Designed miniproteins, single chains. Designs and how they scored, part 98

Each design is a single chain, and the fold is of that chain. pLDDT is the mean over its residues in the fold that is shown.

## One batch from the design tools (miniprotein)

Design m3262
Fold by ESMFold2-Fast:
Structure m3262 (fold): chain A 71 residues (1-71)
Amino acid sequence: MALTDEQLDGIFAAFDKDGDGTITYEEFKAFLESQGIDYDPYFKEADKDGDGTIDREEFRALLEKIIRDNN
């Protein structure tokens, strides 16, 4: 399912505590584990650039994939 910009902005802001426009793997892992979701396959796909962070558009794509895979 597709996320709206408002839904994504609300969720992203909850994770992006430092306001730099990215989410750390630690923050995303904690969220997935709280939902009972294995984080390992998603982080390998998320970090295509190897920088250890997830930007807003990568976060959208990951959430949509997670929703699809775990629905």
Scores: mean pLDDT 68

Design m3263
Fold by ESMFold2-Fast:
Structure m3263 (fold): chain A 91 residues (1-91)
Amino acid sequence: MTPTSVSKEEEEKARQALLNLVDKDGSGVVSKEELKELLLRMLGELPVSEEEFEKLVDEIIAKFDKDKDGVLSLDELLELLNAMVLDPELF
């Protein structure tokens, strides 16, 4: 997909799509395990070893989990996905 400026309405649609993929219970947060599942679904296969993937997920949570509660809010998840789309080399 080409990087394009998105409106708040488009961001809300993206949040709903992500929730439907990851958060079946509608809790509004994404756990570390749910984040790992989401990334695996998006990538189709691990681009690196499982050990390296675990470290990557830990680093992502450390950067985007501002509350240090071990889960990502929808806003934090969208920041992560926007970072992946705009600059995949950040991973």
Scores: mean pLDDT 66

Design m3264
Fold by ESMFold2-Fast:
Structure m3264 (fold): chain A 68 residues (1-68)
Amino acid sequence: MEEAERAKEEALKAAEETLRKNQNKSKVDAFNLAYESAKRVLAKYDLSEEEKQEILGEVMLEVYQKLE
């Protein structure tokens, strides 16, 4: 439980940092780069595939809302 919460926080921070570094890219490119960054962070955690997909979905929803 604590591991999943930490994974989500780290994935969100990585995605947000990626958006900040790529402000001069298109929204689509920034979204895809943020997705890759979040996925790489989650790969370091020993969580189930289902848990990783749920966390990734939540992170990318927040990323999408920031790009609107």
Scores: mean pLDDT 81

Design m3265
Fold by ESMFold2-Fast:
Structure m3265 (fold): chain A 62 residues (1-62)
Amino acid sequence: AVGVKAVATEDYTAKSDNELTIKKGDILTIKEITDGTFVKVKSLTTGKTGMVPMKYLKYDGS
């Protein structure tokens, strides 16, 4: 859900200007769910916002 925290399950390197590079263990806030495959997130570690594949994230909320 939007506004929920998620944790990066592995490193991901951005492949385009719209994507965000993340590291395993980064804490992220879900900002938008776009197409079911990618989500727009804000990294709480770096403060940057961008798109990441949903499969690289685990929801940190119960």
Scores: mean pLDDT 76

Design m3266
Fold by ESMFold2-Fast:
Structure m3266 (fold): chain A 67 residues (1-67)
Amino acid sequence: SEYEELFKKYDKDGDGTLSKEELKEVLKSLGYNPSDAQVDDLIKLADKDGDGTLDFEEFKALLEFLS
């Protein structure tokens, strides 16, 4: 899926999670221009474990929420 390809492209560490910086770059590639505060809010909304990163399922759910 496009979500899986996009996730793997920006998961530069290969740890199966996206950082705040990586998520911001994903959103910019999709035509959004989020502030750092907006990215923080999106991570808090999607990050159920409180680790400050998004796994693939959290990432997919977030993008589906935004569309």
Scores: mean pLDDT 77

Design m3267
Fold by ESMFold2-Fast:
Structure m3267 (fold): chain A 106 residues (1-106)
Amino acid sequence: ASKVNRQVGPDKMTALHMLAGITDEAYLPLVGGALARGADVNAQDSVYGATPLHIAAANPSKVGIENVKLLLENGADPSIKDKRGKTPLDIAKEIGNKEAIEILEK
């Protein structure tokens, strides 16, 4: 039943984790719709300990940058560390995602 926070498979990814990795702008309304239905922006997967914001920070597409903004506007915590001790800002710096770095540094 309609749980937007349902974790799937052994990696325990939510729909919001999957949507944070998209590169097609047609899926951006699904991100907004999940957030409007109370999706947990700070959910961590069981494999990497990654939040949706970690995944969006690793996505240098225009859509990935829009996802970073949407997640932060909806209460995503940029201080959460993954299992490697990395924040979303650390991930953006590792891949050279300059626009995500600017947003995450304020």
Scores: mean pLDDT 79

Design m3268
Fold by ESMFold2-Fast:
Structure m3268 (fold): chain A 71 residues (1-71)
Amino acid sequence: MLRLQVEILRTLAKAGRPLSVAQIAEALGVSPATVSRNLKILIDKGVLRKVKVGGRTLYEPSSPALLKQYV
């Protein structure tokens, strides 16, 4: 797994809640486009999922247990 993908998973683990692309991009100091690309890869791997909260698209771990491997 690429370093940025590990950092995304660590950021979600630290937050303990679903985050938007913009929130992850700000936390990591990378562009939203770069975050979106890596989020798609993590979803395709079955590690993350998309959720709709209050009309917003947020991202969370598919299972809390998966995050423990990255923190």
Scores: mean pLDDT 77

Design m3269
Fold by ESMFold2-Fast:
Structure m3269 (fold): chain A 59 residues (1-59)
Amino acid sequence: GPLFRALAGLPKTSPDHLAVREGEVLEVLEELPGGFWLAQSLETGETGLVPASLLEPIE
């Protein structure tokens, strides 16, 4: 999927969410309704929901 960068850090607040660091590169696997997307961390390989508003596209 497309690559995005996290604009800010976010702790894991629920089992379905992905913990992210500011500047972390994520691959978006699925754009879900409700403002959260399913993404995979390229650093850890973990998958989870991330706020779409936290993500910036990388070219």
Scores: mean pLDDT 81

Design m3270
Fold by ESMFold2-Fast:
Structure m3270 (fold): chain A 133 residues (1-133)
Amino acid sequence: GTPLHEAARAGDLERVRALLAAGADVNAQDENGWTPLHLAALAGHLEVVELLLEHGADVNAQTKPLPGSTGNGLTPLHLAALAGHLEVVELLLEHGADVNAKDEYGLTPLDLALAAGHEEVVELLLSHGADPS
């Protein structure tokens, strides 16, 4: 990953801001297709998620399949929903995240929130048009 990936994963808001000001690619993908936004969303770093989105992060970016493992195609919304980060889920939806995005197994953010037992995230996704079928 890039320095921006590391700063986003760590929740280092000031380092994220400095790297973006220095011209870091907000949409840089690592070898597995993870962007800084994926890492910040998984970790629940709300202010970092907001800053990345303000700088043009692709809210619907998808991760790549892992070599020799299961496929993925996860969006930031899948990761925030899986992890139960309610405020991050809400922020991603406000920025145009596809509530019904499917990973490589056909799983939606709602499917991941249900599997993980994150009831408040489930309710939020349903209120934003998630398909319960």
Scores: mean pLDDT 88

Design m3271
Fold by ESMFold2-Fast:
Structure m3271 (fold): chain A 59 residues (1-59)
Amino acid sequence: MELYRALRDQPAADENTLGLRKGDVVELLREVDEDLWLARSLTTGRTGYVGKSLLERLE
């Protein structure tokens, strides 16, 4: 399981965007392209798209 931490707050702009707070832990589900990932927040349980640059790997 690949876990990442949000480096900054990111509000959900729409229903497909993953809303995050700085420090939230997410699980990578799919790499959509080089800059965009589909992830699930372990903090909120929500799934959505997030920019790769917002995330730092925890392992």
Scores: mean pLDDT 80

Design m3272
Fold by ESMFold2-Fast:
Structure m3272 (fold): chain A 89 residues (1-89)
Amino acid sequence: EKEELEQRRLEILKEWLSKHDVNEVDGEGRTPLHLEARAGNLEGVRLLLEAGADVNAKDNEGRTPLDLAREAGHEEVVELLLEAGADEE
């Protein structure tokens, strides 16, 4: 169930990374790391960090992946981002 959905998401993310830069931004300045952190997808966050994602990238509103994970209440993602070198306020 949840594990299968997470594995499918990782496969989609790996395919996307084969065609795009890991730090490529959407129309709101968000990187894939912003989106995975906001969604609380631990394995997606881990994959992106291993692929060289900028842990301190800011979106068009000045928010980092850490900010989005904190706002969404994803404590495990917050911990992983801090261990990866995310700046604290």
Scores: mean pLDDT 79

Design m3273
Fold by ESMFold2-Fast:
Structure m3273 (fold): chain A 62 residues (1-62)
Amino acid sequence: SDAAKAVAYTLRGIGSELEGNLEEAAKDYKEALEITVKTDGEDSPFAKHLKKKLEEIEKKLA
């Protein structure tokens, strides 16, 4: 399911973060966010959480 796919990308993103691979983490969180927005809407709690997480990671990459 799309929900399971979003969770899988999120878990892979967390793994990439723990390894210090911030660019890969950002890519995985972007995929998770895109799916979550489509399935649950852009204002859903999980979508908002992923947006905030992405902003934090992208700020570190800038």
Scores: mean pLDDT 84

Design m3274
Fold by ESMFold2-Fast:
Structure m3274 (fold): chain A 115 residues (1-115)
Amino acid sequence: DPKQELLDAAANGDLERVKKLLEEHPELAFATDKYGNTPLHYAAFNGHVEVVKYLAENYPEVLARTNKAGFTPLEIAILFGQEEVYNLLFKYLTSDSPEAKAVRERILANHRAFL
């Protein structure tokens, strides 16, 4: 199952396998497991900076995705003390790019649903 292989590769920090699987199946960047975790959630949880960087740069919309607990990859990185990862994700979220603006607006909309 390429979805499970990608989630495992991201969780293990296997950047080359992440790249290969996404070249074959780019839609899997947004795939989730039973917990609603994307590959970026697992890379952020385990502190795999290079996988986080690759996913954030090539699939920026994944930064706005929440798991079933309501956490974005940035919030997972903060919760689990992954300082290098959350500093990196915060830079992507605060950039002047149209992609970063769209992600920020989606995160805000997600948080509004809990108010």
Scores: mean pLDDT 84

Design m3275
Fold by ESMFold2-Fast:
Structure m3275 (fold): chain A 60 residues (1-60)
Amino acid sequence: SPMLAVAVEDYEATEPYELSIKKGDRLRVLARLPDGRYVAQSLATGETGIVPGDKVEILG
């Protein structure tokens, strides 16, 4: 099942492969990376990118 997550803190992308997020954003988690980062898609914009694991909470 696709994992849903919520951003718990703002994050500004510093690299082109990263996703900028705002606290409260709803995300779909596409993959978990070995270093604890996620490949995520914004449910609001459809944009996809890598986010730090400590900036999101998995909902299920």
Scores: mean pLDDT 86

Design m3276
Fold by ESMFold2-Fast:
Structure m3276 (fold): chain A 100 residues (1-100)
Amino acid sequence: MASEEQLEAAEAAQRAIQEGRWEEALRHFAKAEFLLMDKDGDGVIDREELREYLEEVSGPLSDEEIEAKLKELDKNGDGKITLEEFLAYREEEVQKYRES
């Protein structure tokens, strides 16, 4: 279950989309999802935090599934995901959708 801060960020993202503020919506969505994964609030998501988040949302996952998701988000290959890396990932997804 999401915290009040996480829920507020998600609601802000939805409102921004409805109001046509796509840039703000992207930032709010990325922040909300990052906060759900960053259990200790250290500003970095490691494999253990990613596993806990994904298992909470999707149920039990294999190590291979966790590795695949980590590689998708971890652009520099250091085994950790920063908010900047997560924002870059989300921006790439939005750009692919926009250009197609």
Scores: mean pLDDT 70

Design m3277
Fold by ESMFold2-Fast:
Order: C-alpha cells, then sequence, then structure tokens
Structure m3277 (fold): chain A 133 residues (1-133)
C-alpha cells in the first residue's frame, strides 16, 4: 500500500497519486482522496519526477495553482497541516524557482486568491521568494 501511494502512474504522466490528486481536486471526494493518501504514508513533499511543465513541483505547488473552489482550497490547508514545505521551490522546468505563493498569485481563481494567499502567509510563506511578474 505505502509503495503504491508513492509509485508514479504511467497513465497520468508519471505523477504519483498525491501529485495527481493535488493538481486535480475539485470535490469533497477529491479532498477525501488526498486525506486517504496522506494517511497511507504518501510523501507530502514528493516532487514530480516527470519530464513535464510541472517537473520538480510538490503537491503544494500543484494544489496552490489548482485553487478554484472551497474543496481545492481545503486541499492546500490539508497539505500544510501534514507538513508541506510552504516555501518549496520548483527545482526544474519552466517554473523553476517558483514557490507555492508565486503559483497562487498567478494561477489561483480570483475569487479564492486572497484567502489562499492569506492561508500561505499565515503558514510562513516568504514574500521575498516570490518571482516578480
Amino acid sequence: SMEEVNAPDPSNGLMTPLLNAAANARSEADLERVRELLEQGADVNVKDPANSLTKGATPLHLAAANVRNEHSLEVVRLLLENGADVNAKVDSGPYKGWTPLTLARRFAAPEYREELVKLLLENGADESLVIPV
């Protein structure tokens, strides 16, 4: 079980189950799936191993970029509560150096962006690490 929750899925661009769930969460069922994966020992700070636009991104990077409703916002909260690195930098690809806060400001839905930014800052996000424009 623990080995399976951390295994890259070839049907999903080699994302691990937690990376995929964080990137695509939209419902209460998706939020529960993230919780179950974390309870099964999924690495909250796993990095995308795939040669994709998201290579080197953590679940928190993908969740922050994916915030578009209350359930996707709660995925960010759940990842932070489980020890996600709020200041993690994407280590490769076109988003290299981007933090969850940078991704939140650029990609989060406008109606949830202020609440998401506040949540990240309250959890120690460093504004000095934000990439300008």
Scores: mean pLDDT 82

Design m3278
Fold by ESMFold2-Fast:
Structure m3278 (fold): chain A 102 residues (1-102)
Amino acid sequence: MLTELHLASLAGDLEKVEELLKQGADVNAREDVLGLTPLDLAVASGNKEVVDLLLKNGADENARNKYGYGLGYLSVHIGDPAFLAQLPAPLRELLEAIRASP
């Protein structure tokens, strides 16, 4: 399940991210679907100020999701409309299933 830190990082809510980190939120927490960290979601959504804040609080730049994708992969595919077509079959099928769900 996504943590509040994942959601705040995706939304670019800098104040909420700072508050959660001060409260001891796990900066390297992974969500259940892809193993993404708050840093991965901040990079994917283009929230540079949140990216910088997470890195200052010990976020692992070398963190990879359960399929071996790290920040480098996510950042080059941010906003790419062909993103799903370029994913390995297991990861693509998982994301397509999520998108098909109402």
Scores: mean pLDDT 65

Design m3279
Fold by ESMFold2-Fast:
Structure m3279 (fold): chain A 89 residues (1-89)
Amino acid sequence: LNLELFEAVVAGDVERVRELIEQGADVNAKDSRGLTPLHLAASLGHAEIVRLLIENGADITALDDQGKGAGDWNLSREEAEALIEEERE
């Protein structure tokens, strides 16, 4: 479920993100590097997903504590996919 949430965020699939949150996905889930779905959405510029995550309780302070705010993360699609692959392993 949490891996599916990360995949939907990277894909920019707003409706799938909404569906997964409704199914009980943890919007504050962290991958092996401590990145949340909000980190990935912000780095990829998925503004509607950023908004959806925040409306469902995503901790915006977590981005600041990482030394990276919204827009400070600059992940390519390839780098985002590598983070998801790390969660599968």
Scores: mean pLDDT 69

Design m3280
Fold by ESMFold2-Fast:
Structure m3280 (fold): chain A 80 residues (1-80)
Amino acid sequence: MLSDEEKEAAFKAADKDGDGTLNYVELVQLLKSLGYDPEAGVIVRLMREVDKNGDGTIDFEEFKELLELMSKDPYIQSSK
């Protein structure tokens, strides 16, 4: 499992502008760099569950919540 420090380091690396948020594209790239291969529809669903404000970005706390959701539904149902 990733530690909270590893999650924070990964998040900060993906947050190129340092504004404390990730959009969908940055989130997908980050997850792939961590060894996940999620389907786009699954990531969109999870992002909507954690994005309480509906602005299309997630902060670090929402990112941690998303990773916890992924760990509980782990595959992350491929699709069909």
Scores: mean pLDDT 71

Design m3281
Fold by ESMFold2-Fast:
Structure m3281 (fold): chain A 58 residues (1-58)
Amino acid sequence: MLAVATEDVESSGPAVLSFKKGDKVEILKEYEDGTAVVKSLKTGKTGLVGLSKLEKIE
């Protein structure tokens, strides 16, 4: 499932991805706590992000 970042997100650790508003990601898995494992289409890296920072586009 594709999503787009709705705001800039800062990463404080290696498990958390940083995003710029408008960056596209693939959602690989969603968790009940409101986080997801995503793959950045820009960098190809995977990591955690808050679902509230993403808008699903497919």
Scores: mean pLDDT 75

Design m3282
Fold by ESMFold2-Fast:
Structure m3282 (fold): chain A 80 residues (1-80)
Amino acid sequence: SEKLKEIIKKMDVNAVDADGRTLLHRAAELGNLELVKALIEQGADVNAVDKDGRTALDIAKENGNEEIVELLKKYGAKEE
């Protein structure tokens, strides 16, 4: 939504919490496809790793969320 994009523009989209997780990690964990799309469009680093060395792609795969997996790969998430 436009309101979500406005909120994201006002924050550092690559800021990390106490676990080293960005909003993109949290969006993937929640299975929130709209938030994942909005964060990527606002310049989120799709390859950022948390303190456990996990990317948003790793989290999406763990949760079985194939739509988020495909979206992250489309926008440059690294594969092995």
Scores: mean pLDDT 79

Design m3283
Fold by ESMFold2-Fast:
Structure m3283 (fold): chain A 70 residues (1-70)
Amino acid sequence: VPVPSLEEVEEALKILKENGYLTDLEAEHLLQGYRDALEQLKAGKLTPEDIAVLRVAVQLVETAKKIKEE
C-alpha cells in the first residue's frame, strides 16, 4: 500500500479545509492521527486501527487531488 508523506497529507488537509470539507479542528485531529500511525509503522507495531488511519490518509490525498482537478 503506498503511504503518503506527511507533507502530502498536510497539503491534502489544507485543500480540503479551503474547500469547506473539513474544519481546522478536524484537520488537526487527522494530521495528529497520521503522525501517530507513521510512528507505529516505523516501530513495526501496526494495529488494525493504525492501518485504517493510513488507508484514510491515502483516501484524503486522492480526494484532494480530485478537488484540485475539478
Scores: mean pLDDT 81

Design m3284
Fold by ESMFold2-Fast:
Structure m3284 (fold): chain A 64 residues (1-64)
Amino acid sequence: SLFDAAGAGDLERVKALLAAGADVNEADEYGFTPLHLAETLGHEEIVELLLANGADPNAQPKPV
C-alpha cells in the first residue's frame, strides 16, 4: 500500500502507486496517513511528493 511504501522510504514505489491512482490521504486504523509516516521517519523526498499530490498536512491521528 501507499502507507507501507511511505513507511519503508521507498520513493519509487510511492511514485508508482500515486501514478496508479492510490489515495494519498489513505489512513490506517489510528488515522495515520502516509504523510505522517514519512514525516515521522524523516523521508523528506516522500513528504514533498505526497504534499505535491494533495496530502493533507493538518490531518490528525485518531486518539486511542
Scores: mean pLDDT 75

Design m3285
Fold by ESMFold2-Fast:
Structure m3285 (fold): chain A 64 residues (1-64)
Amino acid sequence: PDLSVITREDLLNIPGVGEEIAKKLESLGIENLKKMSVAELQKIPGVGEELARRIYSFISSRLK
């Protein structure tokens, strides 16, 4: 996207997101991440409820 690209480096800036989780998020694709709910993010191995909420908030914040 022209406005903002969420990169692996951006994902690594989320507290609790390490390289392995960042790679999993990247493999899902940024477009899918924008559509995912907190519950869907929790399905990712290594992502708990608290981390899923942080990822969701970060992505939503970057889009607005």
Scores: mean pLDDT 75

Design m3286
Fold by ESMFold2-Fast:
Structure m3286 (fold): chain A 147 residues (1-147)
Amino acid sequence: GPEFTALHVAAMTGDLERVKELLAAGEDVNARTPEEFAIELFGELLTGLTPLHLAALNGHLEIVEVLIEAGADVNARTTSTGRLGGATPLHLAAANGHLEIVEVLIEAGADVNAADSEGRTPLDLARENGHEEIVELLERAGAIRRP
């Protein structure tokens, strides 16, 4: 079943060398956190997070790059019964102002128009949080404004 792994901890805390060691040891790059492990973001609880979600959320660029090279699903969606269900790594990077991570995720094939459970895109979250350079980058990458 889903478990909170050493790879989740290393990706969340920015331990690049530990991420590399764990991936070399055969840890599942796409492992999901269990429902008992939740991260609070904007008053909502996020569950079903992959290592890539955690690295993108916390601004760990080099870890994002290593996870993508290791076969991380750049379009993995969070599981939540709340408003932030269906969030991708791109949603989390855009919401938290991590411009260089947004660039890397787009280059790796992230869906710039992915909608969470409330129909919010990465562009919507960047706008709501005042990240103007990310808004411009997402619009250049083909992000559509919702009606």
Scores: mean pLDDT 86

Design m3287
Fold by ESMFold2-Fast:
Structure m3287 (fold): chain A 64 residues (1-64)
Amino acid sequence: LEVGDIVRALHDYEAKTPEELSFKKGDILEVLGVDKEDPTKILAKSLKTGKEGYVPIEYVEKVE
């Protein structure tokens, strides 16, 4: 995944901290950042709500 990629949520996720993003299965997100030191997470923006936060990478797939 790279900054600017569009991803789809594979499962529902409830944020555990204010820095995390809650989403529902099927929600479309834009990748805003990829942390090379923590490859398990991305910073994303929900295109449905406009909210930004960290999401587990295993919960999303690239849309192309």
Scores: mean pLDDT 79

Design m3288
Fold by ESMFold2-Fast:
Structure m3288 (fold): chain A 90 residues (1-90)
Amino acid sequence: MKFPVRSDYSQEEVIEVFKKFDTNGDGTLDEGEFKLALRSLGELLSDEELKELIKKADKDGDGTLDLKEFVEALGLDLSEEEIKEMEKKL
């Protein structure tokens, strides 16, 4: 399946957007917060494309996206170490 998201996001952009929409400070985004985060990054996905992206990224099936799942949803190929460094900035 094709996801029309850009893959050139900096780690700083991703962290800033994640923090902005993580209103509870719990380290996760719900579906609504995730939609706002993508919009803030300039992504204009349809509701269907967004649902497929969330379904693919939500590997834990808990209905929320942590930073790792958010990074994967954006199509970023980051290492475990890079994700851990980003989590330390949260």
Scores: mean pLDDT 70

Design m3289
Fold by ESMFold2-Fast:
Structure m3289 (fold): chain A 119 residues (1-119)
Amino acid sequence: IQDSNGDTALHLAARLGHKEIVEVLVKLKPELLLKQNSNGDTPLHLAAKEGHKEIVEVLLKAAEETGQAKELLKIQNKDGYTAGHLAVKEGHQDIVEVLTKFIEKPENADALKGVTIKD
């Protein structure tokens, strides 16, 4: 379900910083994590752009628990920006740190280490 901008309920909750609503929605409908609105933005893009660090952390944890974390972090909006690029562009250093630490987690690093060492 999307509004006139292609926003789902999770997009709106993430943009507005409604942490409790985000937590409920990701538990009930994890498929919303990867949904792109009319601008190609996922809920993670909107949370990163608006500087909602706690929302970014909730979305990343939900994506990790559903095995969608790598895909979510690679999604580019229509301007070619990932959520990480938007955090840098908007100057949200705390969100840049959260995203960097998440990418460096063992679950994500193991596959990257295997490719880098063997190739």
Scores: mean pLDDT 77

Design m3290
Fold by ESMFold2-Fast:
Structure m3290 (fold): chain A 84 residues (1-84)
Amino acid sequence: DEVEKFIEEVIKAAEEKDEEKFYELLRNTPNPEVSPLDIVDENGRTVLHVAAEKGYKEAVEFLEKLGFPTDLKDKEGKTPKDLL
């Protein structure tokens, strides 16, 4: 799944603080019609949901600072902060 791969690569770049790779990924999203902040996987999870669920605290802090939404609910009704 292109979306799942995109989410994993974005989280890795954020966790490693590779800003060049991070913004390169945001310019080349799998769905150019949708904001990178609103891209969701099959479970309605954003990059921030997945980072939070996996415990990547550095990535979570970086993404929140950049304005990734913290109040979006996945298909189970959970926000990123509910997964921390």
Scores: mean pLDDT 78

Design m3291
Fold by ESMFold2-Fast:
Structure m3291 (fold): chain A 79 residues (1-79)
Amino acid sequence: MEKAEKLLNEARKALDSGDYEKAVKYFEEAIKLLEGKETPLSVRAYTLLARAYFRLGDLEKAQEYLDKAVELMKKLIEK
């Protein structure tokens, strides 16, 4: 899934530079590629997408994606 990793890297750069709308688009594209995959990349994508929405002031979407990241992380760390 190198394409998803590349999109996550581009989204992270956009997030770091303050281009939150661009970051959201790249994170959403990465999540589509990771659909059905319960991996650390999926957790990272949801967590960073939540941060982007928080920076945009969309607290409801930020919380929604944080909740998704937490649930996915629980599945991955469960013995």
Scores: mean pLDDT 80

Design m3292
Fold by ESMFold2-Fast:
Structure m3292 (fold): chain A 93 residues (1-93)
Amino acid sequence: GKKLLDAARAGNLDEVKLLIENGADINAKDSNGRTPLILAAKGGHLDVVKYLIENGADISAKDKYGNGPLLLALVLGHEDVAEYLRKAMAQSE
């Protein structure tokens, strides 16, 4: 779990891909309840966000403060990530 969370936070797409292909839990949580998707969105890493969503990451996951990926992208000014997540959420209906 920790390696995937660290790779997502860093925006290291190649490492994220390698870890997921080797069976890492795509919905792993850190001590704050943050998933790889939440950490990638918080970091503005659009390429990692896209990969995680396309591979089944829980778009509705929230951290221990009730913050999801879309809210964190918006609050931190990652407009490209926020737009992608908003469109992905609309398609999941």
Scores: mean pLDDT 86

Design m3293
Fold by ESMFold2-Fast:
Order: structure tokens, then C-alpha cells, then sequence
Structure m3293 (fold): chain A 117 residues (1-117)
């Protein structure tokens, strides 16, 4: 009895977020739910910003323990040894910024792989 309203899905006047990975921003902000959603949507866990930093670098630098844990749990291919333009790994950033629990998680991930660098 009611007509089908084609809900007007006008294309947004703005495109999707730019060349910058949404996952990088979510990891930097510590938005655990957003990181999970983006990983489930197939976001590149090893995406890099203009400084060569991955989501793991940004989460480790900013002290986002739960985001670091989620990245390590969801993807065994996450590059724990990725280096930024300064030659720093996520482990270097965690230690430098006093995030010892994150440093311990990163060391456990390295132990699981049988790698040490």
C-alpha cells in the first residue's frame, strides 16, 4: 500500500578519504573498534604513511596497547620489524616513549616468529 521510496542515495559530494590510510589514523588515535572494522574490511595492516610508519608504529608510539594486541592477533603477516624513514621499528618507538607493555607484546610477537633484530 505504500510506494517503494527509493531512498535518495545521492553520491556523496566528497570522495572517500584520501591517499592516507584510514587504518593509520585509527591506530594513531587508539580507536580499537575502528581498527577492527578496517582489518575485517581488508585494510592493509602494513600500510605506510609519508614517514614510512605503519599502523603498528603509530599505535606503539602513542601507547595504544589494545590496538597493538589486535594488530598482532589478526594478522600473522604484520611486519613487526618494519622501519620508518629514521630506521626505527615499532619496538624502538614503544621503548623510546616508555610503553613497556607494548614493547613486551612486540617482543612476544618476535619470539613467536623465531626472529630477533
Amino acid sequence: MLPLPVVTRAPPSEPLPTQRSELLDAAADGDLERVRELLDAGADVNARDARGRTPLHLAARNGHLEVVRLLLERRPDVDVLAVDIDGLTPLHLAVRNGHLEIAELLLEALRRRGAEL
Scores: mean pLDDT 75

Design m3294
Fold by ESMFold2-Fast:
Structure m3294 (fold): chain A 62 residues (1-62)
Amino acid sequence: EYEELFKKYDKDGDGTLSKLEFALFLQSLGLLDRAGELWRQADKDGDGTIDFEEFKELLESL
């Protein structure tokens, strides 16, 4: 389930989500207003992308 959702928003198939891809995902959940907060929580290594492990951890914390 999480893997399928991640793949849907991983447009370039590199195994990470960009800020834009992540924002589009949050918009689909009605959480776009929290995008900055949730981005900081998920992007723990500060590399400007979210990998599958970070994505799954974030969803399980909601």
Scores: mean pLDDT 77

Design m3295
Fold by ESMFold2-Fast:
Structure m3295 (fold): chain A 63 residues (1-63)
Amino acid sequence: APGAVAVALRDYEALLPNELSLKKGDKVLILKVINDDWVKAQLLSTGETGYVPAAYLEVVGEA
């Protein structure tokens, strides 16, 4: 859900300039749910934003 905090279940390397790269264990804020496969997220450690596959994330709480 938008405003939820999620954790990266595995590393993700951005394939396009508008995507966000993640390392396993990174925490992100979910900004928008685009569809069932993609979310727009902000990496909490850096403040960087981008699109990431929803399947790589597990929601762990609210922001």
Scores: mean pLDDT 80

